# Designed miniproteins, single chains, continued (2): the designs that were tried, part 76

Each design is a single chain, and the fold is of that chain. pLDDT is the mean over its residues in the fold that is shown.

## One batch from the design tools (miniprotein)

Design m6627
Fold by ESMFold2-Fast:
Structure m6627 (fold): chain A 80 residues (1-80)
Amino acid sequence: IEELDERIRKIAEEAKKLKNPKTRFEVDVLVGIAELLLIEIRGAEKDNDPQEHIDRLRAQAERYIDEAESLIKKEKENEK
């Protein structure tokens, strides 16, 4: 989960460099969803929830992070 937090931080830094405010907003939304999922993961860990449930939440968070990273890469190519 610390790895996902680091990826979110890098995404936020890269998003600030984007010139298109609409793409920055879309990235911010995806990051916000991922951050909420990380809060859910921490809660599930504290409640000693089944590992399968925690793994599912982690996979969902990774999907949103991957989408945000892809959006940033595409926008950077368009801004060249």
Scores: mean pLDDT 79

Design m6628
Fold by ESMFold2-Fast:
Structure m6628 (fold): chain A 94 residues (1-94)
Amino acid sequence: SMENIEEARRLIRELMDRVRAGELSPEEVLALLRKIYEIILSNLPEEEREKFREEAERDLARLREAGAVSDEQFLTAALALLSDAQVEIDKLES
């Protein structure tokens, strides 16, 4: 729904700010990013959903791996994924 797309956009902005401020654990970031991905997924055509799921799972796995290396690498990877999610949300707001 359009309300869900607007909520996802708000969540991305809030999450970026809170991640930069060091206010969230890696587990909280992963949970919120999954929530954002579910909102995107629910607004995609059925034919595109499987590809998006595969890409999202790969990206979340890479984010977990970055967190195992360092907080700095986790932060960099998380912000990159949030930026990518913002692009996907922008495509849905037509």
Scores: mean pLDDT 83

Design m6629
Fold by ESMFold2-Fast:
Structure m6629 (fold): chain A 59 residues (1-59)
Amino acid sequence: MSPEQSATLQLAAGTLDQYAAVGPDVALQRATQVATDRFGPDGGQLAQQLAQDWVQQQQ
């Protein structure tokens, strides 16, 4: 995994944790948005995949 992918996943995980109490849909949207803004569309896609997997585990 590239350093950029690793950084994207760490950022996404932190954002998910920060917004988890607000709701899983909000946490997913925020994680995807933050990763896209920081690392571009590829980062957003990776963050969205992580966030979707995280939401599945929370159900």
Scores: mean pLDDT 76

Design m6630
Fold by ESMFold2-Fast:
Order: C-alpha cells, then structure tokens, then sequence
Structure m6630 (fold): chain A 68 residues (1-68)
C-alpha cells in the first residue's frame, strides 16, 4: 500500500469516528480519543503516530467544514 492510499484510508476512518460523536466542535479530548480509536483500528499495520495525527487533523477540518 502506498503512503497516499494509507493516509486516505486513515482519513476516512477518522472522519467516521468523529461523525459518530455527534458533536459540533471537536475538543482536544475528543481529538485524542479519535487518535486512540484510529490507532486501535489500524494496530495490525503498525501505523506511525505522525500519520495517525495527520489523518485525524485532516478529518477534523473536513468534519468542521461540513457543519458550516
């Protein structure tokens, strides 16, 4: 799997996680929770923390823009 494909999958799953919370604002606590849930879903792939963080940050931006 290319890095671009992996990041795309991570962003999609991170978005689903954030949407499942049903909130209008992503707090730092929810962001950390989303990172842990995403890491757990992808634990077999041993994804770097930097990629987890990038995916959650991108998904948060997409999610918050969808609420505006």
Amino acid sequence: MSVAELIGRLIGEAYNILESYGVKEVTEELREKAKEELRKKFEELNVPDSDIEAAVNFAEAMYEMSLR
Scores: mean pLDDT 79

Design m6631
Fold by ESMFold2-Fast:
Parts: C-alpha cells; sequence; structure tokens
Structure m6631 (fold): chain A 100 residues (1-100)
C-alpha cells in the first residue's frame, strides 16, 4: 500500500513525521483535509494545486530532508510555489527537532 511504502522509505524517521508525510500525501491526492491517527491535521487549502505522483512526492520529501538542495532549487525542480517549499521544510525541521 501507499502507507506501507511511505513507512518503509522513512522508517528511520519518528512515527509523527511518517504520519505527517502520509497525511500530506492523502490530502493532496484526495483533495480534502486529512486528520492522522496521531491527530496531525493537514489542510488541503495549504497545499499546491499540482498533484504529485507517489514517486515525485517521495523524492520531494527526500530532497527536503537531505538538506542538499535550497528551497529555491526544490521549488524549481518540482514546479512548486517557493512559499509551499519553505513552509514544508520549516514544518519537517520543527517536527524532527522535537521528536525523538
Amino acid sequence: SVEDKIRERFSDLPEEVQEFIYAMYRAMVERKDVTSELGIVVRYDMLPEKVLSLDEFLDLMEDILSGKLSNEEIAEKYDLPLSFVQGLRATLELMLSEAE
């Protein structure tokens, strides 16, 4: 399943981060607000109109988490709004700093 693929790809990350990534993917594909089992809420209105494939979405998350590309480089690579990439990176970095 998509959930299993996300959990396997990001198995080294905290459970909360895995849940957030899956909730964001679901909100994008289903085009609606999603609440995870851990109570993480992803609002569809905060997401770009562009729907990424699963492989593109996973690559996006890896590029952000790797820290090797700037927000501007990621926005260009995936044709996403810079503001979205900035917000996503800030959210993931905050979650990683607070989760163990």
Scores: mean pLDDT 83

Design m6632
Fold by ESMFold2-Fast:
Structure m6632 (fold): chain A 94 residues (1-94)
Amino acid sequence: ELKLEVLSREELEELKKKFEENMKKNEELYEKGELTEEEYELLKWTYEEQMKLLELLEKAYETGNPEYLEKALKLAEEKEPELKKKAEEVEKRR
């Protein structure tokens, strides 16, 4: 579950950098043939959704508007079951 209420602005920036670095590594693994297309698509989708979540949190900190924090929480809750479903589909094809 989300830890939005305890995530500092400094931690948010560090998390964003970590996600970007992990995605670059995943892209390199895919180019080397160490990831299937389905695994790569899942990781790319996960990265894009994580970045959307972080952008909403950044807006919440910059504007002080609680609506952005609420949108981030809802997005994460919607993403969890979809991520699980996509991961199961990838595993079925292995």
Scores: mean pLDDT 75

Design m6633
Fold by ESMFold2-Fast:
Structure m6633 (fold): chain A 60 residues (1-60)
Amino acid sequence: ADFVKLGEALEQVEKELNLSAYDNRTRAEAARRAGLSVQKVLEYLAHERKTGKPAYVPKK
């Protein structure tokens, strides 16, 4: 649930700022909108890069 919100927030912020999802500003703003820490954003992006699939529900 939380990572679904994060994915949506990342996509929205990318469109608004015209910046990459890997930009510090995009990550900070997306984390804030999703109510998560920046560390959770980094974990989400690391999972997508490692698996090639979106991390919808992180179970610890």
Scores: mean pLDDT 66

Design m6634
Fold by ESMFold2-Fast:
Structure m6634 (fold): chain A 67 residues (1-67)
Amino acid sequence: MSKEELDREIELALLTMQAVIAEKAGDYETAAKYYRKIAELSREMGRDDLAEFYEKKAKELEQKAKT
């Protein structure tokens, strides 16, 4: 794994932790922002299935944040 790949894996892990904490706290707006970042990073890493999963989750949380 290159330094760039390692840094991206670490960033993905940290973003995932922050997203889950925000979601459990009911902060759906913040959680959605983190899940969108996870999806973008996942796509850049060639993990399309993971990117689609988190994009969908972010959209659902954005809807909850507005209600």
Scores: mean pLDDT 82

Design m6635
Fold by ESMFold2-Fast:
Order: structure tokens, then C-alpha cells, then sequence
Structure m6635 (fold): chain A 60 residues (1-60)
């Protein structure tokens, strides 16, 4: 597995995971970061979408 060209993506993901942990809890953030299957409620999915948009606006 070669990750040499993904430093920017790794930084974005780290920031995104941190915000998810703050909003939804560390368990959800850890599951997302480890690529584990998990179920979201509608409210949790909306919250993740909002965090993703905010984080994306900061790096775009």
C-alpha cells in the first residue's frame, strides 16, 4: 500500500474525523477511520454531511 501522494487527503481526513468525534462521539469517528461498518440515524447522517461540507469549504 503506497500513500506517498495522499498527505493532503490524510490531513483532511484527520480534521474530518476529529469533528465527527466531537459531534457524534469517538466510537463513530473510530469506526469511520478504520473503515468498519456502522449504522447512522438520519440525524447523525445530516450532522456528518454538515461537517463534511464545512471541512471541504476550508480546503477548497
Amino acid sequence: MTIDTQDNADQFNANFVTQVAQALGQDVADAYANGQSFSLTQDQAITIGRISRDSFDQVS
Scores: mean pLDDT 66

Design m6636
Fold by ESMFold2-Fast:
Structure m6636 (fold): chain A 105 residues (1-105)
Amino acid sequence: MLEEMRKGVERLREAGADPAVIEAIEWIIEMVEKGASPQEIIDEAKAKGWITDDQAAGFRAVLAGDLETAEEHFQRHLAANPDDEDLHLIVQALGVAIALILEER
């Protein structure tokens, strides 16, 4: 999974993606490699402005096992940001990173 994220970043770079999006995804990969907790990654991504308050709350609800609350927060984010492709790429990378940490204990 982490190797697939790196290959994804290389493809995005070749396609001419925004350097800020590449930087955000590479930072998420580095945090996973350093053994950062899901909470730390969520809090720092929010502090950097890469995810919204609703996305951060949604990911925290997933970690708590509250899927109904998570869905509500993610739906609010989608309603406010339907066409933000760069934001969606960062959130997708964060979701993959959190899933990877949870599967590896």
Scores: mean pLDDT 72

Design m6637
Fold by ESMFold2-Fast:
Structure m6637 (fold): chain A 80 residues (1-80)
Amino acid sequence: KEEIWGEIFRLFNEALKEKDKAKQKELVEEAIRLMGKLLPDEKVEEFREKFEEILNSKATKEYKRAQLGVLMGEITLEIL
């Protein structure tokens, strides 16, 4: 569980840094695939939408990383 959570966080963080849209999409899809091992489909889609909002926002990189931290905290509460 902890290893999968850490990999989701790593993949989302890499997606926020990625400039190539195709690679960015691959990173997001892999994170979502891993999340499906921890959470029901309804929650996976909720967190996908939240991450896509962060990713596509006009905010600074620092703010997006802070928002990712909040999102990962919410994921932790769902898997407890």
Scores: mean pLDDT 84

Design m6638
Fold by ESMFold2-Fast:
Structure m6638 (fold): chain A 92 residues (1-92)
Amino acid sequence: NSSFLKDVEVIKKLKLEDLTVKELKVLSTMDPIYLYGVVYPIYQQLPNNPVVLALLAIAYEKLGNDEKKNEILEKLEKKYPNSEVVKYLKTL
């Protein structure tokens, strides 16, 4: 139940700080193949968007792709080192 995932224009306007740990936990309950299938096309349109990168990190974590997850988390931590979202994602 993350309706904002269906709208690329909504995602473009979101900042990393607009994401709550509660929302990220809800995303973590989604089917990982479904989450990846929704997020990856948005990532192709917005490859450096921090919200898209955070969502993709969750998808890779749930798919067991730790290498790709860690690559994305490194990019997020470098640009947003004090983000609560990034701190939460590193606990996955």
Scores: mean pLDDT 78

Design m6639
Fold by ESMFold2-Fast:
Structure m6639 (fold): chain A 85 residues (1-85)
Amino acid sequence: SELEELLAQLTQALNNSDYDKAVEILRQLTKIAEETEDPAAFFNKLQQALGQVPLEVAREIAKNNPAVLRAYHELYTILLHKIAQ
């Protein structure tokens, strides 16, 4: 699955502090999210993948890389809007 491959790449990029790549992957995930017929399954897979990212990495992103948070927020918002429909 393209979704599962991108989620694995996202987790790897975040753990490697490759934040530019993480933003690019999040943008690709957002495009897939816009077209998805199962936003709930997408959201669950996303949460499972991000649950594997250490808290220390998440804090570093929040403090020093707001572009990653903005890209994630855009993805999250689209998925929630589709789930609410």
Scores: mean pLDDT 84

Design m6640
Fold by ESMFold2-Fast:
Structure m6640 (fold): chain A 95 residues (1-95)
Amino acid sequence: DPLKKAGERFRKAVNEALKKNGGLGLGKKIEMKLSENIYVSIEINEDGTITVSVIDKKTGKELSLTFDATKENLEPSREQITELVLWAVDALLNE
């Protein structure tokens, strides 16, 4: 399944980018290239929300998702951020 293999590669790329940048903290932004055309930025805003932006440079389509970690009483773990990125990528590609 090409979509399943793409999801596994994206999961690995996001985890490696988060690890390389020492994780995310308040006011920090990480930008990463997941494929030739798919670019992602992740930012933890000063209010504790997390913004994930996905851009498909081939189509020009962009999706931005803001997740309020404070409402869920959740600390933004690497796993949670990875799942948010994968969800945003999937949502953009399945427009």
Scores: mean pLDDT 69

Design m6641
Fold by ESMFold2-Fast:
Structure m6641 (fold): chain A 94 residues (1-94)
Amino acid sequence: SEVLEALKEKESVEVTVGDKTLTISGELNRKALGFILALLSSKGIDEAIEKVEEVFPDFDPNEVLPVAKELVEKLGIDLSLKGSEILKKIKIKA
């Protein structure tokens, strides 16, 4: 939740995965990054949604899902890996 709170309060955050770095700005993009992090740290999608809604009460999965898919592709996140292993590769600078 500490990372999700930072995503809510900062206007932009820098995210690095391996050799790829992106500056995430705008509320929708920050919600999408938060959703990705919640998915990787949760047992299922319902738990991930609940975690994000605690920080972003206006969170809409249908609005966020296309943006989250784009961020996964841009960051080169390998979804064949376990969520815990992917999380170890993600560095966030706020």
Scores: mean pLDDT 81

Design m6642
Fold by ESMFold2-Fast:
Structure m6642 (fold): chain A 72 residues (1-72)
Amino acid sequence: LSPEERVARATEAIVRQSEILLDQGWSEEEVLEMARRAVRSLVASGLLSPEEGRRVLERVREAIRRLAEKRS
């Protein structure tokens, strides 16, 4: 996988999980904390570089914000 493919796949997976949690009544803050932990785990295990992890977290934060706004 290219760096761009790794970032895209990780982003998609975390956003998908975030949607499920928001639909289950999790707060935006709780979902963001889950996303941060997921990214940290991927970086710690070597599946993402620290730079790739930052890019995933930026994309995921923005997606979660938009999803939470639709549910407010």
Scores: mean pLDDT 85

Design m6643
Fold by ESMFold2-Fast:
Order: sequence, then structure tokens, then C-alpha cells
Structure m6643 (fold): chain A 81 residues (1-81)
Amino acid sequence: SLLERAQALAREALALLSEEDALKALTAFGKAYDEAIKTVSAAEALRIGGEAGAEVLESLGHTEAARLFREAARLAAEALA
């Protein structure tokens, strides 16, 4: 399923990260999601949150983790749409 694939990609991304860097990405995700959900669907808010978290990871030099994080959020959003 899309959710199982999203979960696998999320686990792969987390395996590349320190706990501190993972928390930074998840905090950015949550902040962006909470703002977006006021005006868009939950699926769209997940995509927006995924992009925000991925951008934080890219800024920290975690290019591969950012790609996996973005794809996981996209697949989860697609599954819930």
C-alpha cells in the first residue's frame, strides 16, 4: 500500500539522521502542517509539511534524507486524499 511504502521511506530517512536533526525536521513539518490545515485539506497540509521538513534537512546537508522524507509525505498525502 501507499502507506506501507511511506512508512518504509520514513524509516529509511530517520536511519540517516541524528535524533536532534530528525526532531528539527519534524518540528518544521508540524509547524507548516498546523498553519496549512487552517486553509487546505489534510492531504495538502501533509505535502506542505513534508516540503518544510525536507528543506530543513537539505539546509543541514542531509540531501538523501530530505528526498526520502519528501517522498514519504507525498505518498502518505496521496493515500489519505
Scores: mean pLDDT 89

Design m6644
Fold by ESMFold2-Fast:
Structure m6644 (fold): chain A 65 residues (1-65)
Amino acid sequence: LSPQEVYLRVVEEVFAAHPEQGAIVRRALAKLSAGEELSDEEWAEFQRAMEFLEPELQRRLQEAL
């Protein structure tokens, strides 16, 4: 598997384990991909969700790569 494929698999697994935070991140990324701007509140929610998920993502990626 490529590092990108491993990364995407780990992200999907972590998001499945933490659906609330995963949904926040997915919505923010969907808006940004559509060229929409996030509000200050949406940015704060996105940052908090990423901060919550980051330690588990980091651990899982180190184990997988």
Scores: mean pLDDT 77

Design m6645
Fold by ESMFold2-Fast:
Structure m6645 (fold): chain A 67 residues (1-67)
Amino acid sequence: SREAREAQYARFAERVEAIADSMSEDEAADLILRLTAEGVLSEEMGALAEAHRAGLDAEEVARLLAA
């Protein structure tokens, strides 16, 4: 559901912030994108990292994924 996608994106953003203790949030998102391209992480994680880099909030991401 849209709510489940919104919750998943919020949890993703929290994980990016936790990683960002040693790097910027943008650098953490770039790392996730690279790991997705290498097949280590799912394509869904890559899409969430792209949305995070674009500055979309959880509500906007949920709306986009529901379209």
Scores: mean pLDDT 67

Design m6646
Fold by ESMFold2-Fast:
Structure m6646 (fold): chain A 89 residues (1-89)
Amino acid sequence: AAALLERAKALIDRVIAAQEELAKLLELSEEERESLARMVAQVPAFLAALEEKLKDPEEAERLEAELDRAEAELDRIIAETLEAIEALR
């Protein structure tokens, strides 16, 4: 259970880090920066809700599968975005 919560935190940290790197390259708009700030502000509440769900072993198993999928999807999105940026160079 704790391991899944740590994986979720690591995934969120990776999303934030990737967005910060893209902001340096793409010059995010004011609206995009505000959207990112609102998303980051929701993280503590999201993690608290996730921790409650992880008390159920069946939910923990489902969340593990969803984290595996989300991690793979994030890797794909990052790779696709970097490929698109490289194509513009």
Scores: mean pLDDT 71

Design m6647
Fold by ESMFold2-Fast:
Structure m6647 (fold): chain A 69 residues (1-69)
Amino acid sequence: KEKEIEKLANEVLDEIVEIRGNNGAQEMLNLLNDIDITTPLPALDKEEQLKALKEVIKKQLEIIKKELE
C-alpha cells in the first residue's frame, strides 16, 4: 500500500522536475501551500522543498484511495 503510493509519488515528482525543471516543483509547492497549511516555501531549502512536495503528493494519493473505498 504505502510502498506503491510512495513509488507513484516519486514517479510524479520526477516527471514534474523533468518537464518543468526545479522551478516547476517549487511552483507546484506554492499552489499546494495556498490550499494546505504548510511551512512557508521561501524558508525551505531546495532539497527540503522536493521532500515536502513528495509528501503532499503521497498524502493526496492516500486520501483519494480512502475516498474511493
Scores: mean pLDDT 58

Design m6648
Fold by ESMFold2-Fast:
Structure m6648 (fold): chain A 77 residues (1-77)
Amino acid sequence: SLEELRVEIPLEARKEFVKTGKIPEDLSLGEKLLLVLEYKGYARAVVDPEDPNKVVSLEDGREFESVEEAKAYEPKP
């Protein structure tokens, strides 16, 4: 699943992609695609770039254009 693939990507690679906007060349094609999906906020869970051990799970599965937009979204009860 997409959630399982997200755990396979190193947190440092995710942080570098968020900071630089460049996809690390050492990643597999699937990992590169998943980083782009996380950056655009289409993945259900996102990694906090300021806290590499923190993962924000979006239980409603709402898609976003960026990680910043995903963090700003509060699902209505």
Scores: mean pLDDT 52

Design m6649
Fold by ESMFold2-Fast:
Structure m6649 (fold): chain A 83 residues (1-83)
Amino acid sequence: DLEAARRALDASFEADRPAVDAYVQELRDNDTPENRQILAESERLASRSSSPMEEYISFVLTRAVMEALVRRGVDVAAGIEVK
């Protein structure tokens, strides 16, 4: 179920938004060549598409979201329990 999978990902992302934002901010704070390149690349991708958020999440934020989801004991394949 594509819409269910997308809804679960979106809901989990919104629920874990503080954790995701903290992770992104940590990348910025570390200011390493690798982290800086990742941030610059994701910003460039965002400017190139109307829906860069979804692509950005799938590539960069997905890792942060997955990490936050694992902490909560949820699985992307099985679904997400937000409420």
Scores: mean pLDDT 55

Design m6650
Fold by ESMFold2-Fast:
Structure m6650 (fold): chain A 101 residues (1-101)
Amino acid sequence: KEEAEKAARRVARMLRAVADFSTDPELRQKYRELADRIEKAVDEGNFKEAAEILREAATLMRKLADEYEKLLSPFASGFYRWLADRAEVAAKKLEEAYKEE
């Protein structure tokens, strides 16, 4: 349980870091809102909701990875794919944790 929560909180921290470096104000707001929602859901013990928000974050990150790939930015594309994978892993860990409660 604690490991799943820590994984979710790490993804939230990474989203905040990405927001700070984003030049797109809409993406900055979305990253911060996703991070806030993940942390709040985890703090409240709403692990199912936290997992759903993490999957939303993963979907957004994969979309950005695809867009950066089209712009021939392999490092940015790779980073967003990695972050999406981390979010999906965190979501799966939370889903497994609350299923066995």
Scores: mean pLDDT 81

Design m6651
Fold by ESMFold2-Fast:
Structure m6651 (fold): chain A 68 residues (1-68)
Amino acid sequence: DLIAETLRELDKMSEKAKKEGYNEAAKEIDKLRVETRRKLSSAPTEEQRQAIRDEALKKAKEIYEKAK
């Protein structure tokens, strides 16, 4: 399940940020998770879902790296 896998990965990144004290980064990733779930649920093709997943994980990584 691509949707479940994507959301799980975003949850892990948020938890990592919280554990390291980057509370604002964790909040941004949590917001990104909500938007990503919405986009994935409305995407009609697997190709579009893969693109949404890749973009979301890239953005989450950027948010986390910027917090360091």
Scores: mean pLDDT 86

Design m6652
Fold by ESMFold2-Fast:
Structure m6652 (fold): chain A 85 residues (1-85)
Amino acid sequence: SAEAEALAQVLEDMIAELQRNSDLLPKDVRDKVLSLLQQALQAAKQGDVEKAIELLAEAISLASGYDKEKVKEMVREYVRKLAEE
């Protein structure tokens, strides 16, 4: 789907950025966030948008300290807008 393709591209960009700028997060948090983003990317490539959103929201919540459910709503809205381009 267009949503899955857009989300996969965003996830690839996020993973690449975090790998290039490894000091953006503490090592333990970074390793967990990278693992979650890589799992989200695999879900997106399989067309499982809901699982990809869940995993991405968990990664962002872990990195930022924001509420996971609120982050999940924000991620869903972002993915919807990307798919409409």
Scores: mean pLDDT 81

Design m6653
Fold by ESMFold2-Fast:
Structure m6653 (fold): chain A 99 residues (1-99)
Amino acid sequence: SMKNERVLELQERLRATVEPGQLLVALAKFIEHLEKGDFEKAREEAERAAASAASPEEVAGAAFRIVMAHTILGLPVDEDLLREALEVVEKAVLETAKK
């Protein structure tokens, strides 16, 4: 499977298990860009979100979107960065579920 498919599957899983909040709202716009094929726009939004992120959920969402957009555009993606982004998102989901 392509890494893009794996990451989209993870996003769908997160949407199914997490109530609407900062993380879901941040990811929703990114997913809309992916669905429309606006990959460069998705990248620009991800980088803008990273610059303005204030909460841990916003930071996690921005990091995840940057990795996804770079992967789709064929830009170099650090495997460690991808893994860390996924771990941060999963940790945020688990912490939300624990509360």
Scores: mean pLDDT 57

Design m6654
Fold by ESMFold2-Fast:
Structure m6654 (fold): chain A 88 residues (1-88)
Amino acid sequence: MLTDEEIEYFEEKLKELGIEVTKEEIRNMSRETIMRIIYEKVLEKEEEELKKLGPEYLEAGKITAEALAEGMPLEEYRKLQAEIQARL
């Protein structure tokens, strides 16, 4: 079960992500559940931010994330970023 220190930490973290939960609600959650909520919110926020910038950014973000996951060299990554910025 979560300690009071862990509850305070997760409350601050969730608040930073714009998630309105009480300490009581956090106390009733498992650590796994809280971490899942945080990850889901971070992914949603990233996707929403990219979408707000335009469909070109969302597509570019997906390509960039895939390239980084495959171990793209830093120089190729910088060229990709420059191409994205040039299109905008």
Scores: mean pLDDT 64

Design m6655
Fold by ESMFold2-Fast:
Structure m6655 (fold): chain A 88 residues (1-88)
Amino acid sequence: AAPASQDQRIDTIIDALKKKVKISDKDAKQIRDLIRNGDVVGAANKLVALAKRAGMKVTRKDGTITLPITVPPMMTPAQRAQRQTFLA
């Protein structure tokens, strides 16, 4: 995955955790550092641990981890068009 897309996704997850759990900036930094180092498994485990500490239900099925966190949908066609016009 492209670094920019991954950073956007992780920022959204961190923001959701901050709103629901009030995680510290240190916890957010640790997750970002793990992803930056390519430790996706460590980052996932840290996210699961923080979610469980918050009382969030974590579902595991066929190696997939599902968190009750809403990730914003992919850019709508309208947002993509607006971005292309701005960058042109």
Scores: mean pLDDT 58

Design m6656
Fold by ESMFold2-Fast:
Structure m6656 (fold): chain A 70 residues (1-70)
Amino acid sequence: MTEEEKKVREILNKTGEEIQKALDEGKSREQILAIVDKARKEIEPLIEKLDPETAEFYRQLIDDLKEKVK
């Protein structure tokens, strides 16, 4: 696993925890989607350095998070 991939995983783990906390606190869907969008912007420059299959896997994870919130 590359250093870039480790950072992506760290960002996604923190994002998952922030989403769960936001849901528990009754934050709006708009606020939760903003958390997801922030994470996507943070990981994009990192995943561009990964191989295409690994990059697509992490992009799919972010998309799945958005689908679960909508």
Scores: mean pLDDT 78

Design m6657
Fold by ESMFold2-Fast:
Parts: C-alpha cells; structure tokens; sequence
Structure m6657 (fold): chain A 90 residues (1-90)
C-alpha cells in the first residue's frame, strides 16, 4: 500500500541518520547501550522530522526557524535528560 511504502521510506531515512547520532553519543556520554540506542533513534527521528518541515512549501519561515532551533536545542541537551524525558512520555 502507499501508506506502507511511505512508512518504509521514513524508516529508511531514520536508519540512515542513526549511525552518526549513535557515534556521537558513544564518544560524548557513558550511557547503557539500550539508552544510547534509544536516544540515537530519537535524534535520528527528530532530524527526519526537521527535514520534512524544511521541505514543506506550506511551512512559514518562522515555523522553519523554530524547527531548526528546536533540533539544535535537542542536540545541545544532555543525553541523560533525553533518556528521562523519553521514559516520562511512556
């Protein structure tokens, strides 16, 4: 189905960005492997979400600027805080 194809495309894009986030987290933080992988997947997802907003012709310059800032703030957030935020949202 078209929906399944779109999901597969998004999952492939997330998978493509995952190794870079995992490598950075491995270098910068002493996290358990499962937590490191969870944060890396979340950051890869956030990067793909940013790309979708930036590619959206209906999105305003203000919305695009806010999305870039939000992503930059996520990258600057200590990984331990992202782990706790992800646990709180489950």
Amino acid sequence: SALAARRAELEARIAARFPAHLARLTAEYDLPEADRERVARFLAYAEVALEEILADPSASEEEKAAARKGYEELLATPAEEIVEALRASE
Scores: mean pLDDT 87

Design m6658
Fold by ESMFold2-Fast:
Structure m6658 (fold): chain A 72 residues (1-72)
Amino acid sequence: MEELAAREARLLAAVATLTPEQQRAVHERVGGILAEAAAEMSKISDEEERLRLGLEAAREALRAGEALVAAL
């Protein structure tokens, strides 16, 4: 979690320097990944498996956001 928290803080700082339109694009990309993961997690009855999927989704969302910011 410490690594993910540090990456999230860096991504949020980078997004804050972007235009409102670019900020929306990042939020839509990250939010879409998290919303899709939340829908999949709702189908899982095992709490440990749900938490594992949530962590993987957080990493994927951060990676996608970082890549999008780097491409802008």
Scores: mean pLDDT 81

Design m6659
Fold by ESMFold2-Fast:
Structure m6659 (fold): chain A 85 residues (1-85)
Amino acid sequence: MAMEERRRRAEELAERSSLLVGEALRGSATNEALPEELRPLVEEELARLREIMETYGIPSSVAVFLPLLALARAQAELAALDAEE
């Protein structure tokens, strides 16, 4: 794949994962304070996490770490791409 495609996918993953990490840190009590423009993105990523949990039998106690792992991976990929420039 082209370097531009790799960067775009890594940036998209970082953005989506960052939204979920932000919500996890705030806790469920602050979900009502979420800006309307961000709500569809958060809901889409939560739906993906539920699908992964159901497909692979991942318990919810483990699934809450998936956004953090995805964010760490995306940030590492972006750093590697920046170093290759």
Scores: mean pLDDT 64

Design m6660
Fold by ESMFold2-Fast:
Structure m6660 (fold): chain A 68 residues (1-68)
Amino acid sequence: SAFEEARRLYFAGRYEEAIALLEPLVDTADEALLQLLLGAMRLAGRHDRAAEVERRLKERFGLVPPVR
């Protein structure tokens, strides 16, 4: 799945490729996908996009993202 592939890319340090797989799914994403996307965006330096994903996580799930 796109999530499993993106997770593999993320742990390999290939953050931009992980973002490319996950970003189209952001509006229908579950908690795990949003957390992975947030982490990848922050490590890739996409801070504006990361802030949007963090807001969605807090709004939908009331959770602090595991990226920190």
Scores: mean pLDDT 78

Design m6661
Fold by ESMFold2-Fast:
Structure m6661 (fold): chain A 100 residues (1-100)
Amino acid sequence: MREEAIEEALRLLEKVAEAARKLGVPEEKVKELVEKLKPLIEEAVRAAAEGDLERARELAQEAVDLLEETLLESGIPKLEAEILASMLMMGLTVTLRALA
């Protein structure tokens, strides 16, 4: 179900947020990041459920780019930022493909 896919994607976001906290990102920045990523992830899941895989991919990429930018701006080294961004992309790809 689409609702279950959204819940799965939001659980992935929660794990990414926890990893960001462990890397030393301030709580206020983590909260801001989650608030910005939630609507992008929810729209990506909706687009995939409706068969718009191109739109879903664009939204997933926007979410991943925003995560990486926020980590870099918070002083997280590029390698760690890229690893966490890759984790989000892989998890979203699996969730979105399961809907299609």
Scores: mean pLDDT 84

